# Designed miniproteins, single chains, continued (2): the designs that were tried, part 72

Each design is a single chain, and the fold is of that chain. pLDDT is the mean over its residues in the fold that is shown.

## One batch from the design tools (miniprotein)

Design m6492
Fold by ESMFold2-Fast:
Structure m6492 (fold): chain A 84 residues (1-84)
Amino acid sequence: SSAQRAELDALLDRLAEVAAEAVALAKSIPDPEQRAKALAEVQRLVGEGLRLLQEYRATRDPAALARAREVLARMEAFVAELKA
């Protein structure tokens, strides 16, 4: 439906926005090992979020959408931790 497409698009846009913030913050970490770990974590969360949103697009399963929102919330929490 149009509403499902709009929600999917909004989550994709928000995931991209939060991922860009997380990458910028991770790149500012002075320690090379901690920086690499933070960047790897961002990549894993982005991959998980995209996979779940693709699953939602294919299946229309609300559980996949709920898990995608949980991944987005984890990324937002990670951004907050990187800012601290």
Scores: mean pLDDT 87

Design m6493
Fold by ESMFold2-Fast:
Structure m6493 (fold): chain A 91 residues (1-91)
Amino acid sequence: MSLFQLSHQYNRQINTLRDSALNYSNQGDSVSATDYVRQMGRIGVQGTRIHPGVGQSGYSQLLNLAQQVSHDQQVTSVALQEAQRLIDLVR
């Protein structure tokens, strides 16, 4: 499997987790939404070790999620923390 194919797989996983986080936040389930955001961070760290572009993509997705869930302070806070973690790994 190429690094490109692995990076694409990680980016798809992060996008799926983001959709789940958004869905649970919209339902008022901040606990489940927060767990999915933390999973985005974990998968983003694993993917960044393969290719820095995964960390950059994950950072962007976490910032976009934080904007979309700005009504939920807990989810927004964790999304921004995980985004910072990913960007620090790329720098």
Scores: mean pLDDT 86

Design m6494
Fold by ESMFold2-Fast:
Structure m6494 (fold): chain A 87 residues (1-87)
Amino acid sequence: MEAVEKRQKEIEERAEELLNDPSLSDEELRERARKLAEEVAKLVAEKSGQNEEEVLKILYADIDALKTRRELALALATLELMLKELK
């Protein structure tokens, strides 16, 4: 529980930073999320034995379904943390 709560708080705090950054457009947030998804998919495939293309397909579908700036900020923050955890 505590580890999950700490992880969620880190994501939420980073997402608020991204959401409130006037230099980052919604398009820039989406582009950054897609780029990080490619790195995450590769590392997940290497570490878990999952298919990289299938992981990337899921991540891209999730990102492409996002309609609000807040959702894009949360997705980018989540992917940043996932990369940190996987390295």
Scores: mean pLDDT 82

Design m6495
Fold by ESMFold2-Fast:
Structure m6495 (fold): chain A 95 residues (1-95)
Amino acid sequence: SNDEIYEEMLKVVQELSRKVIEKAKKENLSPVEFIALGLLTAGISVLIDVMKRKNVPIETLRKYLEKLKQLLEEVPNLSFDEIIAKLTELINEME
């Protein structure tokens, strides 16, 4: 079940990255904001790999999967500043 949760987390992060870039293209985002969003989503992917290697508890993985899913659903309704803030908060929490 840990491997299944890990795969789903990575899939959600890939979908999140795609939706954020799609939104950015429609909203005419600055290059700096594109770079920031790319680095933050890449950072989350790295943290997921670290959690997998550290064999963190399944409940911890489920908690972050749920937060990622919530963020994915919210993306169409959030400003880019809010998306950056939420991604940064998630990275800090995943330490």
Scores: mean pLDDT 80

Design m6496
Fold by ESMFold2-Fast:
Structure m6496 (fold): chain A 80 residues (1-80)
Amino acid sequence: SMVLVQEWEQTVTVAPGETAIATFTPQGLDPDTEVTVEISAEGDGGSFSTTEVVGGGTPVGLPLPEPGTYRVRARVLKAA
């Protein structure tokens, strides 16, 4: 079973003709602890998501290839 240990939300605006990467780093976790990081973005440019298993303190990036304003959410899940 997985438990939610951290949640984060940010607004990201990508200008016309540009791309961006929404980056999230799990905070306050031991680097030797494996966690599942889910990042999702919803907005004018569409919907995008990624899921990665990383160590604490390892950044996870979600590319945003389309211009627009996005609501970006990140969730950190750990095995119970």
Scores: mean pLDDT 82

Design m6497
Fold by ESMFold2-Fast:
Structure m6497 (fold): chain A 88 residues (1-88)
Amino acid sequence: SNKKKIEELEKELEEASKKLDEALRRGDGKGVVEYAKKIAELQKEIAKEKKLPDSKKASIETGGDLIVVGAELTAEDPRIREADSKMM
């Protein structure tokens, strides 16, 4: 079903993100490109499964529709957002 599908895709995205980080640490340009493409594909699949056309059509009004908590979040999204806040 939709919920399990999203969870599986998010786990796969997390694994791909870890591989991307490893490739970046090694300076493996080919690996970086490969995993970046996979991450982009997984993000598209997650968005499609969550049925969030508004988030893709410029609607950021998900605050009222937080019934789908975690929608459009990438793997490591909470840590990425936290790191961005600390970059200030």
Scores: mean pLDDT 62

Design m6498
Fold by ESMFold2-Fast:
Structure m6498 (fold): chain A 55 residues (1-55)
Amino acid sequence: SVEESIEKFADKEAERVKARLEAQGYSPEETERIAERVKENVKKLYKKMLDEAEK
């Protein structure tokens, strides 16, 4: 489903963000916190946008 695709996309984005932040010297704890925020924000935004577009 579209919702599942969004969640998978958000998860992949979070993984990429974590890798980039670690390369920049962020601690694992900091990267996890930031990645969680990114995942939540991406999921919310895309779910809302696609729900509106489906109308």
Scores: mean pLDDT 78

Design m6499
Fold by ESMFold2-Fast:
Structure m6499 (fold): chain A 72 residues (1-72)
Amino acid sequence: LERETLTLEGELARALRAAGARPGDDLFTLLEEVAGVPVPAEYRGRYVIEAIEEVEVDGEPALRVTVVRVAP
């Protein structure tokens, strides 16, 4: 399985935290629903959250999210 780690800052981090994002959720579907980020249909349901870690970037709260790409 392919894993990727993303650092989400500011409003995106707050939106995911407020939505109660957790392992098993689809990252791009949540980003579209809670942050209004336009997501191409081909990315929906393909990146499942494996881990979420609270971190800081330059003293600001952020989220480090590990995702696993799911094959169609």
Scores: mean pLDDT 76

Design m6500
Fold by ESMFold2-Fast:
Structure m6500 (fold): chain A 65 residues (1-65)
Amino acid sequence: MSATEKRVAEHELGEVIEEAKRAGASEEQLKEMEELRDRALAAPNVAELERIAREAMKILEESKK
């Protein structure tokens, strides 16, 4: 996996976290999303990044309810 792919994924996750903050996500939800961002930086391949991104998007969707 390239450095560019990791940087794009990190940026996208940062945007998702900021959107969750604006949507009123709880402190617990925000901590979980930050942990997912840290895991994304350590991800060994694109498939793992995609799993992490889907989990973050699920938390974002729950924060909007």
Scores: mean pLDDT 77

Design m6501
Fold by ESMFold2-Fast:
Structure m6501 (fold): chain A 58 residues (1-58)
Amino acid sequence: SEDEQAAEDARNAALAALKEGGKISAYFVAKIIYDEAEQRGLKKAAETAKKLMEEALS
């Protein structure tokens, strides 16, 4: 589904941001994805992005 693909894309984007820019970059990338997923009604992608935001701040 688009929602499952968006969740996978969120994980990959946050990991890439973490590798290149550290925790703060990973947090902001996950936040942007979260806001977009919420706007699109993609529940799994939004939940995944929220967990990635929490993980980035840990």
Scores: mean pLDDT 84

Design m6502
Fold by ESMFold2-Fast:
Structure m6502 (fold): chain A 91 residues (1-91)
Amino acid sequence: SMEKLREAQRRLAQKYTARGIVKAAVVFELVKQGKYDLAEQMKRLLDEGRLDEAIRLAEKAGEKEVVEMVRQLKALDEEIKRLEEEIKKLS
């Protein structure tokens, strides 16, 4: 139905917004600590969608909060994929 399609599209937009906020928070947390090289590496991995590598890099650096933020990004990416497939089936 058109109503279900509109609801799914609205939820997708909300998840994309949340994804952008969490991604920015990861970079900001590292910059705040003065870890500029790590922040640049993390931003690159996140921009490339290399989330498992980003988790491993953050774990190696002992950045527990950053690890949890990247895991949140991974969960959001799976929710986005699910919503995109739902929208495709409703279209």
Scores: mean pLDDT 87

Design m6503
Fold by ESMFold2-Fast:
Order: structure tokens, then C-alpha cells, then sequence
Structure m6503 (fold): chain A 113 residues (1-113)
């Protein structure tokens, strides 16, 4: 159903905005604490996430369900790689990544139905 797809995309947009706000706060605190390595890596992650999100928005604009699902898989893969990189070093960031990965998988399942 197009209506169910539109609802899933709106949920994705809301989730993305909340997560980007969390990442920006983590980067801000990293700068305040002098952890420039964390600030740089989180900023790079934000840029990569924004590029993939723009692809999802464009696919949604075209009603391209396959394009949305493909880009969601790329997004989940990127987040799993980021989680592995930060594991053991930044528990707050790892937890946020875990929560986002779980929610994105739920949205993907909703779109596939």
C-alpha cells in the first residue's frame, strides 16, 4: 500500500532527525572535552548518513520502493561498521547506533510488507 509506504517514510524521516540531533550533541560534547578525534569521526558519520538519507528521500519522491529498500540496506551496513569502529571506546555512541539499527530494521520490515 502506498499509504503504508508513506507512513513508513515519515517514521524514517522523524527517526533520522532525532538521531542526527543526538550525533550533533555527541560531537559538540566531544569538542568541549577536547576529543577532536571523536568529533571528526562523528562529523564524518553525519555527512555519510546525510548522503544516504538524501537518496532515500529522492527514491521516496519517485515512489521507488526498491530504491528505498536498497539504500536502507546501505544505511544499516554503514551504521553496523560505525558501531564496530566505536565498540569499547564510546559506549553512549554505540548504544545510540544499536537503537537506530534496530528501528531502521523495523521500518524496513514495514516497507517490505
Amino acid sequence: SKELLDEAVEELKSLYQRFIDKLREIARKAVENGDLELAEKVTELIQKLSELYDKIVEAARKNDKEGILKTLDELISLLEQAKAEFEGRYPELVQALDELIAELKKIKDKIEK
Scores: mean pLDDT 85

Design m6504
Fold by ESMFold2-Fast:
Structure m6504 (fold): chain A 90 residues (1-90)
Amino acid sequence: SENDLLKELNEKIIELMDKMEEAIKKGDYETAKRYIEEIKKLLEEVLPKLSDEQKELLLEFMEKMAERMGEIDPEAAELLRKVIEEIKKL
């Protein structure tokens, strides 16, 4: 179902966010950037399959994820916000 697709996507994004936080804590910003790229790829794959209402929910969720990341690393949060801006143009 469409709800299952969003749930699976959100779970994968949370997993990638946790891995990104661990990479940042280790000073491995190259690995952190790769996880941001994986998030972007997942979003690009799933967005065409979502309704307009589901896209809005996904964008709200991503903004909350960027806010969470901002408490850990402001630069990583800015990279996530850039991904959100690129997705809004699709």
Scores: mean pLDDT 83

Design m6505
Fold by ESMFold2-Fast:
Structure m6505 (fold): chain A 113 residues (1-113)
Amino acid sequence: MEKAIEYIKKNVKDPVVQKALIRAVELMKKRGFSEEQILEFVKLLIEIAKIAKDAGMTPEEIAHLIALAVRYALTGDPEAEAAFRDAVRRYLTPEQAEKVLELVDKLREIAKK
């Protein structure tokens, strides 16, 4: 847990995006995931956040995208998946969207373990 929080603080400077990522750590901790699983999950979320930032998304939009990715990955909720895919199509180029969707699939794989 502490390693994931430290990684977030070192790699993400925006307080709104930091808060969204820390919330993801707390949700995974509450669900009983290992420190190694949480760190791997957070690293993938930070990659999504970097792509979204490069696409010109605001910190609030990035935080919302992270929240949808986390909800979908941890629950398999089809509404969260649909909202995530809609946000990705709306804000990202097709190439950026493909990369982000691949990263979300990896998040879902971690959540199934």
Scores: mean pLDDT 87

Design m6506
Fold by ESMFold2-Fast:
Structure m6506 (fold): chain A 59 residues (1-59)
Amino acid sequence: TRSAKEAAEAGKGAAEAGRALRVPEAARYGQLGYDYGKAGNSKEGDRYVRLAGDALGIK
């Protein structure tokens, strides 16, 4: 499980990758992971980072 800070960093990266690769689900979920991580919600942040990773095909 990621910390809130780690979820924010991972979510930002996934959102950027989703935009660059034109995978709108990854961009959306990555942004949510970043937003929840920045708010200190590690559980929801990690959940959305995992969803972004799934959309990008990252295990």
Scores: mean pLDDT 80

Design m6507
Fold by ESMFold2-Fast:
Structure m6507 (fold): chain A 119 residues (1-119)
Amino acid sequence: SSMEKEKIEKIAKVIEEVLKEEKASISDLLKGLKKLLDYSKLKDPELKELILGAIDTLEENKASALEVAEFLFLLSQYYENDDNILKSSLKNPLTANDILNVNTEKIKKALKEIIEEGK
């Protein structure tokens, strides 16, 4: 929908800002996501292999911030709305609802931790 497109574009801008601030690459972000996503919280455990394959494809294709934002928006649908999509060992949680509602402050804080792990 047009509202989903606007949300994805806003998430992409947050990704670009954080990557610039942290002097990091999309590759760092994707590596961090692969390590820190809580696969045990997925609605369907079979989605784990799909998610891992999608991350590898984004890495191989040198994905843009927009394509990673689209991926994060899809990920939010694979989790219950209030579930933290990230491992509980992280300081800053990120719920599916935080992505769906484009909570820029929470997305920013979570992305910084994800990127640090991917370096």
Scores: mean pLDDT 90

Design m6508
Fold by ESMFold2-Fast:
Structure m6508 (fold): chain A 71 residues (1-71)
Amino acid sequence: GVAEEAGRAAAEGAEEGGSLKGYEKALEAGAGPRGASSAAGSASGTLSRNGKADEESAERGARSARLGTPP
């Protein structure tokens, strides 16, 4: 799906050239501007915390989403 591709592309781009590159790659993957922005931000966070930490973070996110997260 677009979100999956955007996330992967944003991670690759961020590793290569930072947030702007991540955003550009996410757009190429078919994400809209809002989706590309979100994916680029996520990629930045994920670069810092990969592996087991990512799994724990994902669980917290899913729990919040289920409860209707009003940030």
Scores: mean pLDDT 58

Design m6509
Fold by ESMFold2-Fast:
Structure m6509 (fold): chain A 83 residues (1-83)
Amino acid sequence: STQRLLDLQRRRQEQQRRDQQQVDNDIQRVADLGRDLSQNGSPSDVSQVARLGMQMVRSRRDVLLSQRYGDQAQQLYNDVMQT
């Protein structure tokens, strides 16, 4: 029925929203660590944090979101290196 199809679409949207929020939380964690390392660490430590952030994003297998937030992790690394 049409009702069942709409319910399935809503559940899928809710799952996508949760997945996106989880990825956003991971990016925030990388941002916080990047800030700490930019003030107190070496460039190699920042590289490790960025690499781990990208690995976390990729492991979630949200192809479109993983690529988008992978790019954000790369931008974070570049921003920290400028600080």
Scores: mean pLDDT 63

Design m6510
Fold by ESMFold2-Fast:
Structure m6510 (fold): chain A 95 residues (1-95)
Amino acid sequence: MEKELKELQEQFRQLEQQLQNNKNLIKSNTDPAIQQQIINDSQTQIDRYRELVDLYIRRYRLTGDVRRELEQQLQRLQQRLQEIVNLFNSKLKAS
């Protein structure tokens, strides 16, 4: 349990950094096809992380603070993706 939790926490940190980099790439790019690819890749990475979190919660019957923290992390990643999507949509309307 503790080893797998640390692995999930490390993957969360890496994914947050990747999403921030992807947001910056969308700001810098003018090609909608490249921007859409970045969004699709970001969603795929979040979906994979969500599946790992769900499996971990079910396998170890996690409740209370640990489960709440993992669910909050997933919400934060989804929020960051929504910010990326909103940025892309704003650039499509402005450019």
Scores: mean pLDDT 82

Design m6511
Fold by ESMFold2-Fast:
Structure m6511 (fold): chain A 87 residues (1-87)
Amino acid sequence: SMVDEALAAIDALLATGKAILPTLSPEEQAALEVLMAMYEELKAWLKANPDASLEEIEKKAQEIFESRLDELPEEIRKALLEGNEPA
């Protein structure tokens, strides 16, 4: 399902974040922790909405990220708005 695919993608993103976290400065770690918290919010919403379409998932992700943009450094905020994917 779209929700299962989104959950798998979020889990991969969170795993990547956790893996790089110890290589970052304390300030960068704090920024990444905000980003990870945003993904945890999306994950909670997905678990509550198992029939969500891809469009609904994308819209909710945007709403969550936009609501917390002021907590992020400009570089990370710009990447989120431009649809940055971890490679």
Scores: mean pLDDT 77

Design m6512
Fold by ESMFold2-Fast:
Structure m6512 (fold): chain A 76 residues (1-76)
Amino acid sequence: MSPLAGLSEEEQEEADRLGVRLLNDPNDLAALRRLRALLTSHGLEDALGAFARQLLEEYGASLSPEVRALLEEMAA
């Protein structure tokens, strides 16, 4: 994704893998925390917020309360 252009190739690959994991298991709290840490360390809060909104929209009611709360924080 173009919003991830600030990451190294290794970091982009990690972000892509974390994204795929979260699309398959949106309640993977460890993956979500890692993705947040990776993107925020590079000032990519807009990309993080967009991804959080996508997960909230697609999985909504299937999310655990802890994951939902974290996604709502990330979505701003």
Scores: mean pLDDT 78

Design m6513
Fold by ESMFold2-Fast:
Structure m6513 (fold): chain A 76 residues (1-76)
Amino acid sequence: SAEVDELIKKLDSKDDAVRAEAIVQITDIGDPRAVEAILKLKNSKSELVKKALERVVKFSDNEELKKAAKEALEKM
């Protein structure tokens, strides 16, 4: 969907708040196409991104997204 594609683009933003918001919104949608984009967040040093990924692990209904968020957090 166009909504998921736009949110994936926002994960590449230089603004940590934009990236954190996109992580939360992708989690609420639960689309597995976000898995690769979330895994790339392992290179982030942002506390906002880390907290958003922790929220994905805790609240996402999508097993692939939860796994991707856990892996990204472990590699940060």
Scores: mean pLDDT 78

Design m6514
Fold by ESMFold2-Fast:
Structure m6514 (fold): chain A 87 residues (1-87)
Amino acid sequence: SLEEESRRTRAQNEEYAARGLNLATVEYLMEELGLSREEAEALDRLARELSREYGLSIPEAMRLVAEARKNGWSDEELRARAREAAA
């Protein structure tokens, strides 16, 4: 039912927020990169960590982690590019 769908969506959004994640971003990464939910959650978490650590906007951090996944960048390469983007 629409009521059950609404309740499930709210519960999932609350669960993701409690974990420091965003449901819409995770689903976007799954669609754009063809990732599993677990892989997309890991990328969302990494992007938010980079945003906090280097002062990047969330969209900029998301762009970098998506590019890293597409191009096979190492964590070292990703963090180097995050530092460059923050400068």
Scores: mean pLDDT 82

Design m6515
Fold by ESMFold2-Fast:
Structure m6515 (fold): chain A 60 residues (1-60)
Amino acid sequence: SLEEKIKQTEERIKTLDRAIAALQEQLARDPDNTVLQEQLDTLQTKREELLKEKEKLEKS
């Protein structure tokens, strides 16, 4: 149960990492694009939340 929750959280983080990488590549081609900057910030915030949730699960 706990191990499965940790694994699920890790997969969610992995999915976000791929999305973040894709947005970073797009932003590198269009560095003044505020929409991409906002999307990147949103995904990075969500990733940090998942990292905290994973740490909480690992400390349980």
Scores: mean pLDDT 86

Design m6516
Fold by ESMFold2-Fast:
Structure m6516 (fold): chain A 59 residues (1-59)
Amino acid sequence: SQAQQQIDQAVARAMRDLKVPESTARQWAQTALSLGRRTAQELYDFIKLRLESQRRQAE
């Protein structure tokens, strides 16, 4: 499906660029979809923001 392709693209990019594990990237991508995000770019941006938020909490 179109949605599956967007998820797969966002997850692949997050794994390469952000070094996020696939399972984590897929969970965050699904959360982004539930919040109305639709494109690979929107899903990737959400994963990036979520990762930054999580790192800030660990500091």
Scores: mean pLDDT 84

Design m6517
Fold by ESMFold2-Fast:
Structure m6517 (fold): chain A 83 residues (1-83)
Amino acid sequence: SAAEAGRDALRAAEAVRETLEQLKKNIDKIPLDEAIERVRALAEAMRTMAEWARSQGLDEPARAFEEVARYAEELAKEIEKKK
């Protein structure tokens, strides 16, 4: 159902957010170039998921994916400043 798809999409956005928070927590244990590449890839993936969710009429999940993408984009800027 659309409600189930929406809930699953929101859980997916939360899981990616948790992954980014763990990456930030462990940033000193990862080569910065690898960290920024991974974070930028996740930002792009979240933008793609937001576009997909919008195309399906899943506006709330789309906003969640957009918020996670913004978090990833800001994290990438923070990592870049450490280089």
Scores: mean pLDDT 86

Design m6518
Fold by ESMFold2-Fast:
Structure m6518 (fold): chain A 56 residues (1-56)
Amino acid sequence: MIKVINVDSKTTANDIVEKYGISKSAASELLKQVKAGEISKALKTKKGLFFAKKIS
C-alpha cells in the first residue's frame, strides 16, 4: 500500500524519519522532490511505498 506524506514549508527530513520510520536519505529525497514540484515520485522503502505532496 502506498503512504502519503504531507509536507509544508516547515517540514524537515528528521520530522519524516520520526513520524514514518523511513531512512533519512529517503526522507531527504522526498523533501527535495516536493520542493522542486508539488508531488514527489513514489519511493520504495523497507516500510513500503511513499510519496510526498506539498500542502499550502
Scores: mean pLDDT 79

Design m6519
Fold by ESMFold2-Fast:
Structure m6519 (fold): chain A 81 residues (1-81)
Amino acid sequence: MEEVERLRREAEELRRQAAEYQKKAEDFLKRAKELEANPSQADEAEKYRSQAAFYQAMADALEEKARALEEEARRLEEELE
């Protein structure tokens, strides 16, 4: 029981972090699109897209870890039932 609750809390914390990184990715993508409206700022737009991709990858990795922890919690709960 206690380990199941611990895994669920860890998964929730990872999902919170993923949401924060996803928001950062969206903010950087929005800025990149604004910069793309001016062809002279194409290099700057690319830098913002690169940052967005980085934060999106971090969000995706954290979501994957959260899912793994939730699956482990489910398995442990099934063993206790």
Scores: mean pLDDT 84

Design m6520
Fold by ESMFold2-Fast:
Structure m6520 (fold): chain A 86 residues (1-86)
Amino acid sequence: MKEKLRELVKKALELIEQGKPREAVRYFVNGVAELLGLPPLSDEEAILVARQMLRNLGTRMAVAALFGVPLSDVEKLAEAVEKVAP
């Protein structure tokens, strides 16, 4: 499980580096939804969920700990969310 969560963040960051922040956010949120057995989300729904997940330092720290990634990687993902849903 933790290895799959780490790979989700890694691939999302690769999409951000390619100039695809919307695809990165969609990929990340729908990857998490699939692991939780939830139905696929639209782009708009995925962005709203990502904003809620990454809304403050405490939630970003929790995501970093849960996914086994540096907080700096979660902050980069949060910046991508802000670019697609200000």
Scores: mean pLDDT 81

Design m6521
Fold by ESMFold2-Fast:
Structure m6521 (fold): chain A 69 residues (1-69)
Amino acid sequence: GKSTYKNQTFDSSTTLKDLVEEKAKELGISVSDIEIPGPGHYLEYKGVKIPVGGRGLSGTVSDIPGTVS
């Protein structure tokens, strides 16, 4: 299935970690090289706010408020 968040369409199984990894690939760096300034910081990716610290990446796009399955 597919999920839509702010007019961006994702597979319903897409994880927040997948989005961070895709962003790191676009920048030509590893995920660990994305600067995480501390707790509570977010990565904006195609309209999705992703907690870039640790356990915040364990969710899916469908877990974000406002996502339509």
Scores: mean pLDDT 64

Design m6522
Fold by ESMFold2-Fast:
Structure m6522 (fold): chain A 78 residues (1-78)
Amino acid sequence: MTAEDRARYEEVMAISAEMAELLKNGERVETPLSVEEAERIVAELEKRILETREVPDAAERERLREALRTLVNAELLK
């Protein structure tokens, strides 16, 4: 990986850790996305990453973070 790819990968891992922390502590954050939209965003990004092997860019990471927060909120409300 390039140094740039490494930094992006570390940011993706940080998002994952943040979501795990929110779920563990029962914390939720309001997001503008519906659960269905969040599921679609995650699925589309996962498919692209698996097909291209590219690390998500800044805009994609922001969208992933928003989607994952929405899914964490849905889990905490059940």
Scores: mean pLDDT 72

Design m6523
Fold by ESMFold2-Fast:
Structure m6523 (fold): chain A 81 residues (1-81)
Amino acid sequence: SLIDELLARLAEGKPEVVREVGEELLALPESVLRQVLPHVVPVLLRIALFHPDPEVSAAAGETLRRLGERWPEAVEAALRA
């Protein structure tokens, strides 16, 4: 599934892959994004807070900030799930 593919890519722990996933998420239709965010937002938050590579941590944090800026209600709902 799309969700499984995105999660597998985030698990690689590469900053360029986290940024690429971020760009792909930002390009999704809102209806698809609302289905995907509850699964990817908690993983992005964990990476942003706890990943040992500061470049990977920063990439995840930037992705979350951009998603929250564009779709604040959807990101907030995903964080509360």
Scores: mean pLDDT 85

Design m6524
Fold by ESMFold2-Fast:
Structure m6524 (fold): chain A 90 residues (1-90)
Amino acid sequence: SLEEVQRLRDELFAEARKAVDEAYQLMKEKGLDEGREYGARKLTEIASRALDRGQALGMGDETFAAVEEVMREAGKLFQQAVDEVRKELA
């Protein structure tokens, strides 16, 4: 149902934000490249899991649109985190 896709979308936003926060901490603790690699990998994993779940619900197209939106916003947050670490390391 559309309600299931909406819950998936909300779960995706929560997971993506957590992944960005974890990447930010890793960039500060272990360096920019290691945190960026972690963040990129985690966001890819989140997107893949969501698409698989959407297929299981029989709502692959609707889930794909939700994943695109979430990943676009998560990408912006990730870039902001990278920029902030660069300022702190300068």
Scores: mean pLDDT 83

Design m6525
Fold by ESMFold2-Fast:
Structure m6525 (fold): chain A 101 residues (1-101)
Amino acid sequence: SMSLIQKALKKIDEATRLANSYEEAVEAAREFASVDPQASLELAKYVAGAAQGLSQELEEIAKEVSFDKEVKEKAEKGKSLADEVLKKAEEVRREAEELLR
């Protein structure tokens, strides 16, 4: 009953919500790094992998439904958010690794 466009928009919305949740998780990992740098490192690694997966999924959606401007723009925006979360997770990973030295 859903069109290809409607399915794409729903997936983008779900991926964007996950990216926001992972951003909250990586900020928590950063705050917790001085108390438990090992747990912070593990969480940062997990979020980095998850954010990379979301970025890839959103890039694929943008390519598959490239004929629809709204889908393309929303997928590209969601990918930018996932890429930013990946960057933050890699920063927290480096901070935690430094604390473990």
Scores: mean pLDDT 89

Design m6526
Fold by ESMFold2-Fast:
Order: sequence, then structure tokens, then C-alpha cells
Structure m6526 (fold): chain A 100 residues (1-100)
Amino acid sequence: SMEEVKEELKKLESKFNEISEELLKEMKQKKKTESPKEVERFLSIALLRLMAETQDVLVSIEQLKKKSKDPKVRELLDEFEKKIIEKSKEFIKKLIEIGK
């Protein structure tokens, strides 16, 4: 149902936001306490982790699209996909800015 899809998307968004915010928090801590070389290393790891989490969400969306023939559900899933990609780009930008 549409309601079940919305609840699933809320869970996916919550998990994505929690992981992204923890990466930002850790990046800020590393910037204050670690050498520039370790900060650069951690930035690379954090970016790869964020990309992996983004991919996991996109895979989940694709699986939901395959299970539903409802055009309104597909519209919701397409909008959510765009939203997650935009958020991922914003978090990437924030990680890079902190790592400078």
C-alpha cells in the first residue's frame, strides 16, 4: 500500500540521515584532534562509506519499484530517489568542507 511504502521510505531516510550525521560528527572530531594526513585518510573513508550507504538506499528503492505497478507509488519512489541523491551530494560537500 501507499502508507506501507511511505513508512519504509521514512525508515530508509532516518537510517541514511543517522549515518550521514555520524560521519559529519566524526569528521569534525578528527579535524580537531588528528594530523592533516589522518584527516585526509578519514575523509576518503567517510566519502566511500557515504557513497555505499547512498547505493544501499537506491538499491532498496529499485526493489520497491519492481514490486509495485501503481504509478503513484512509482512517482513517490522517483521523488524519494532524487531527494536522497541531493542529500548525498550535500553531505559529500559538507565532509569535504570540514576536511579542508
Scores: mean pLDDT 89

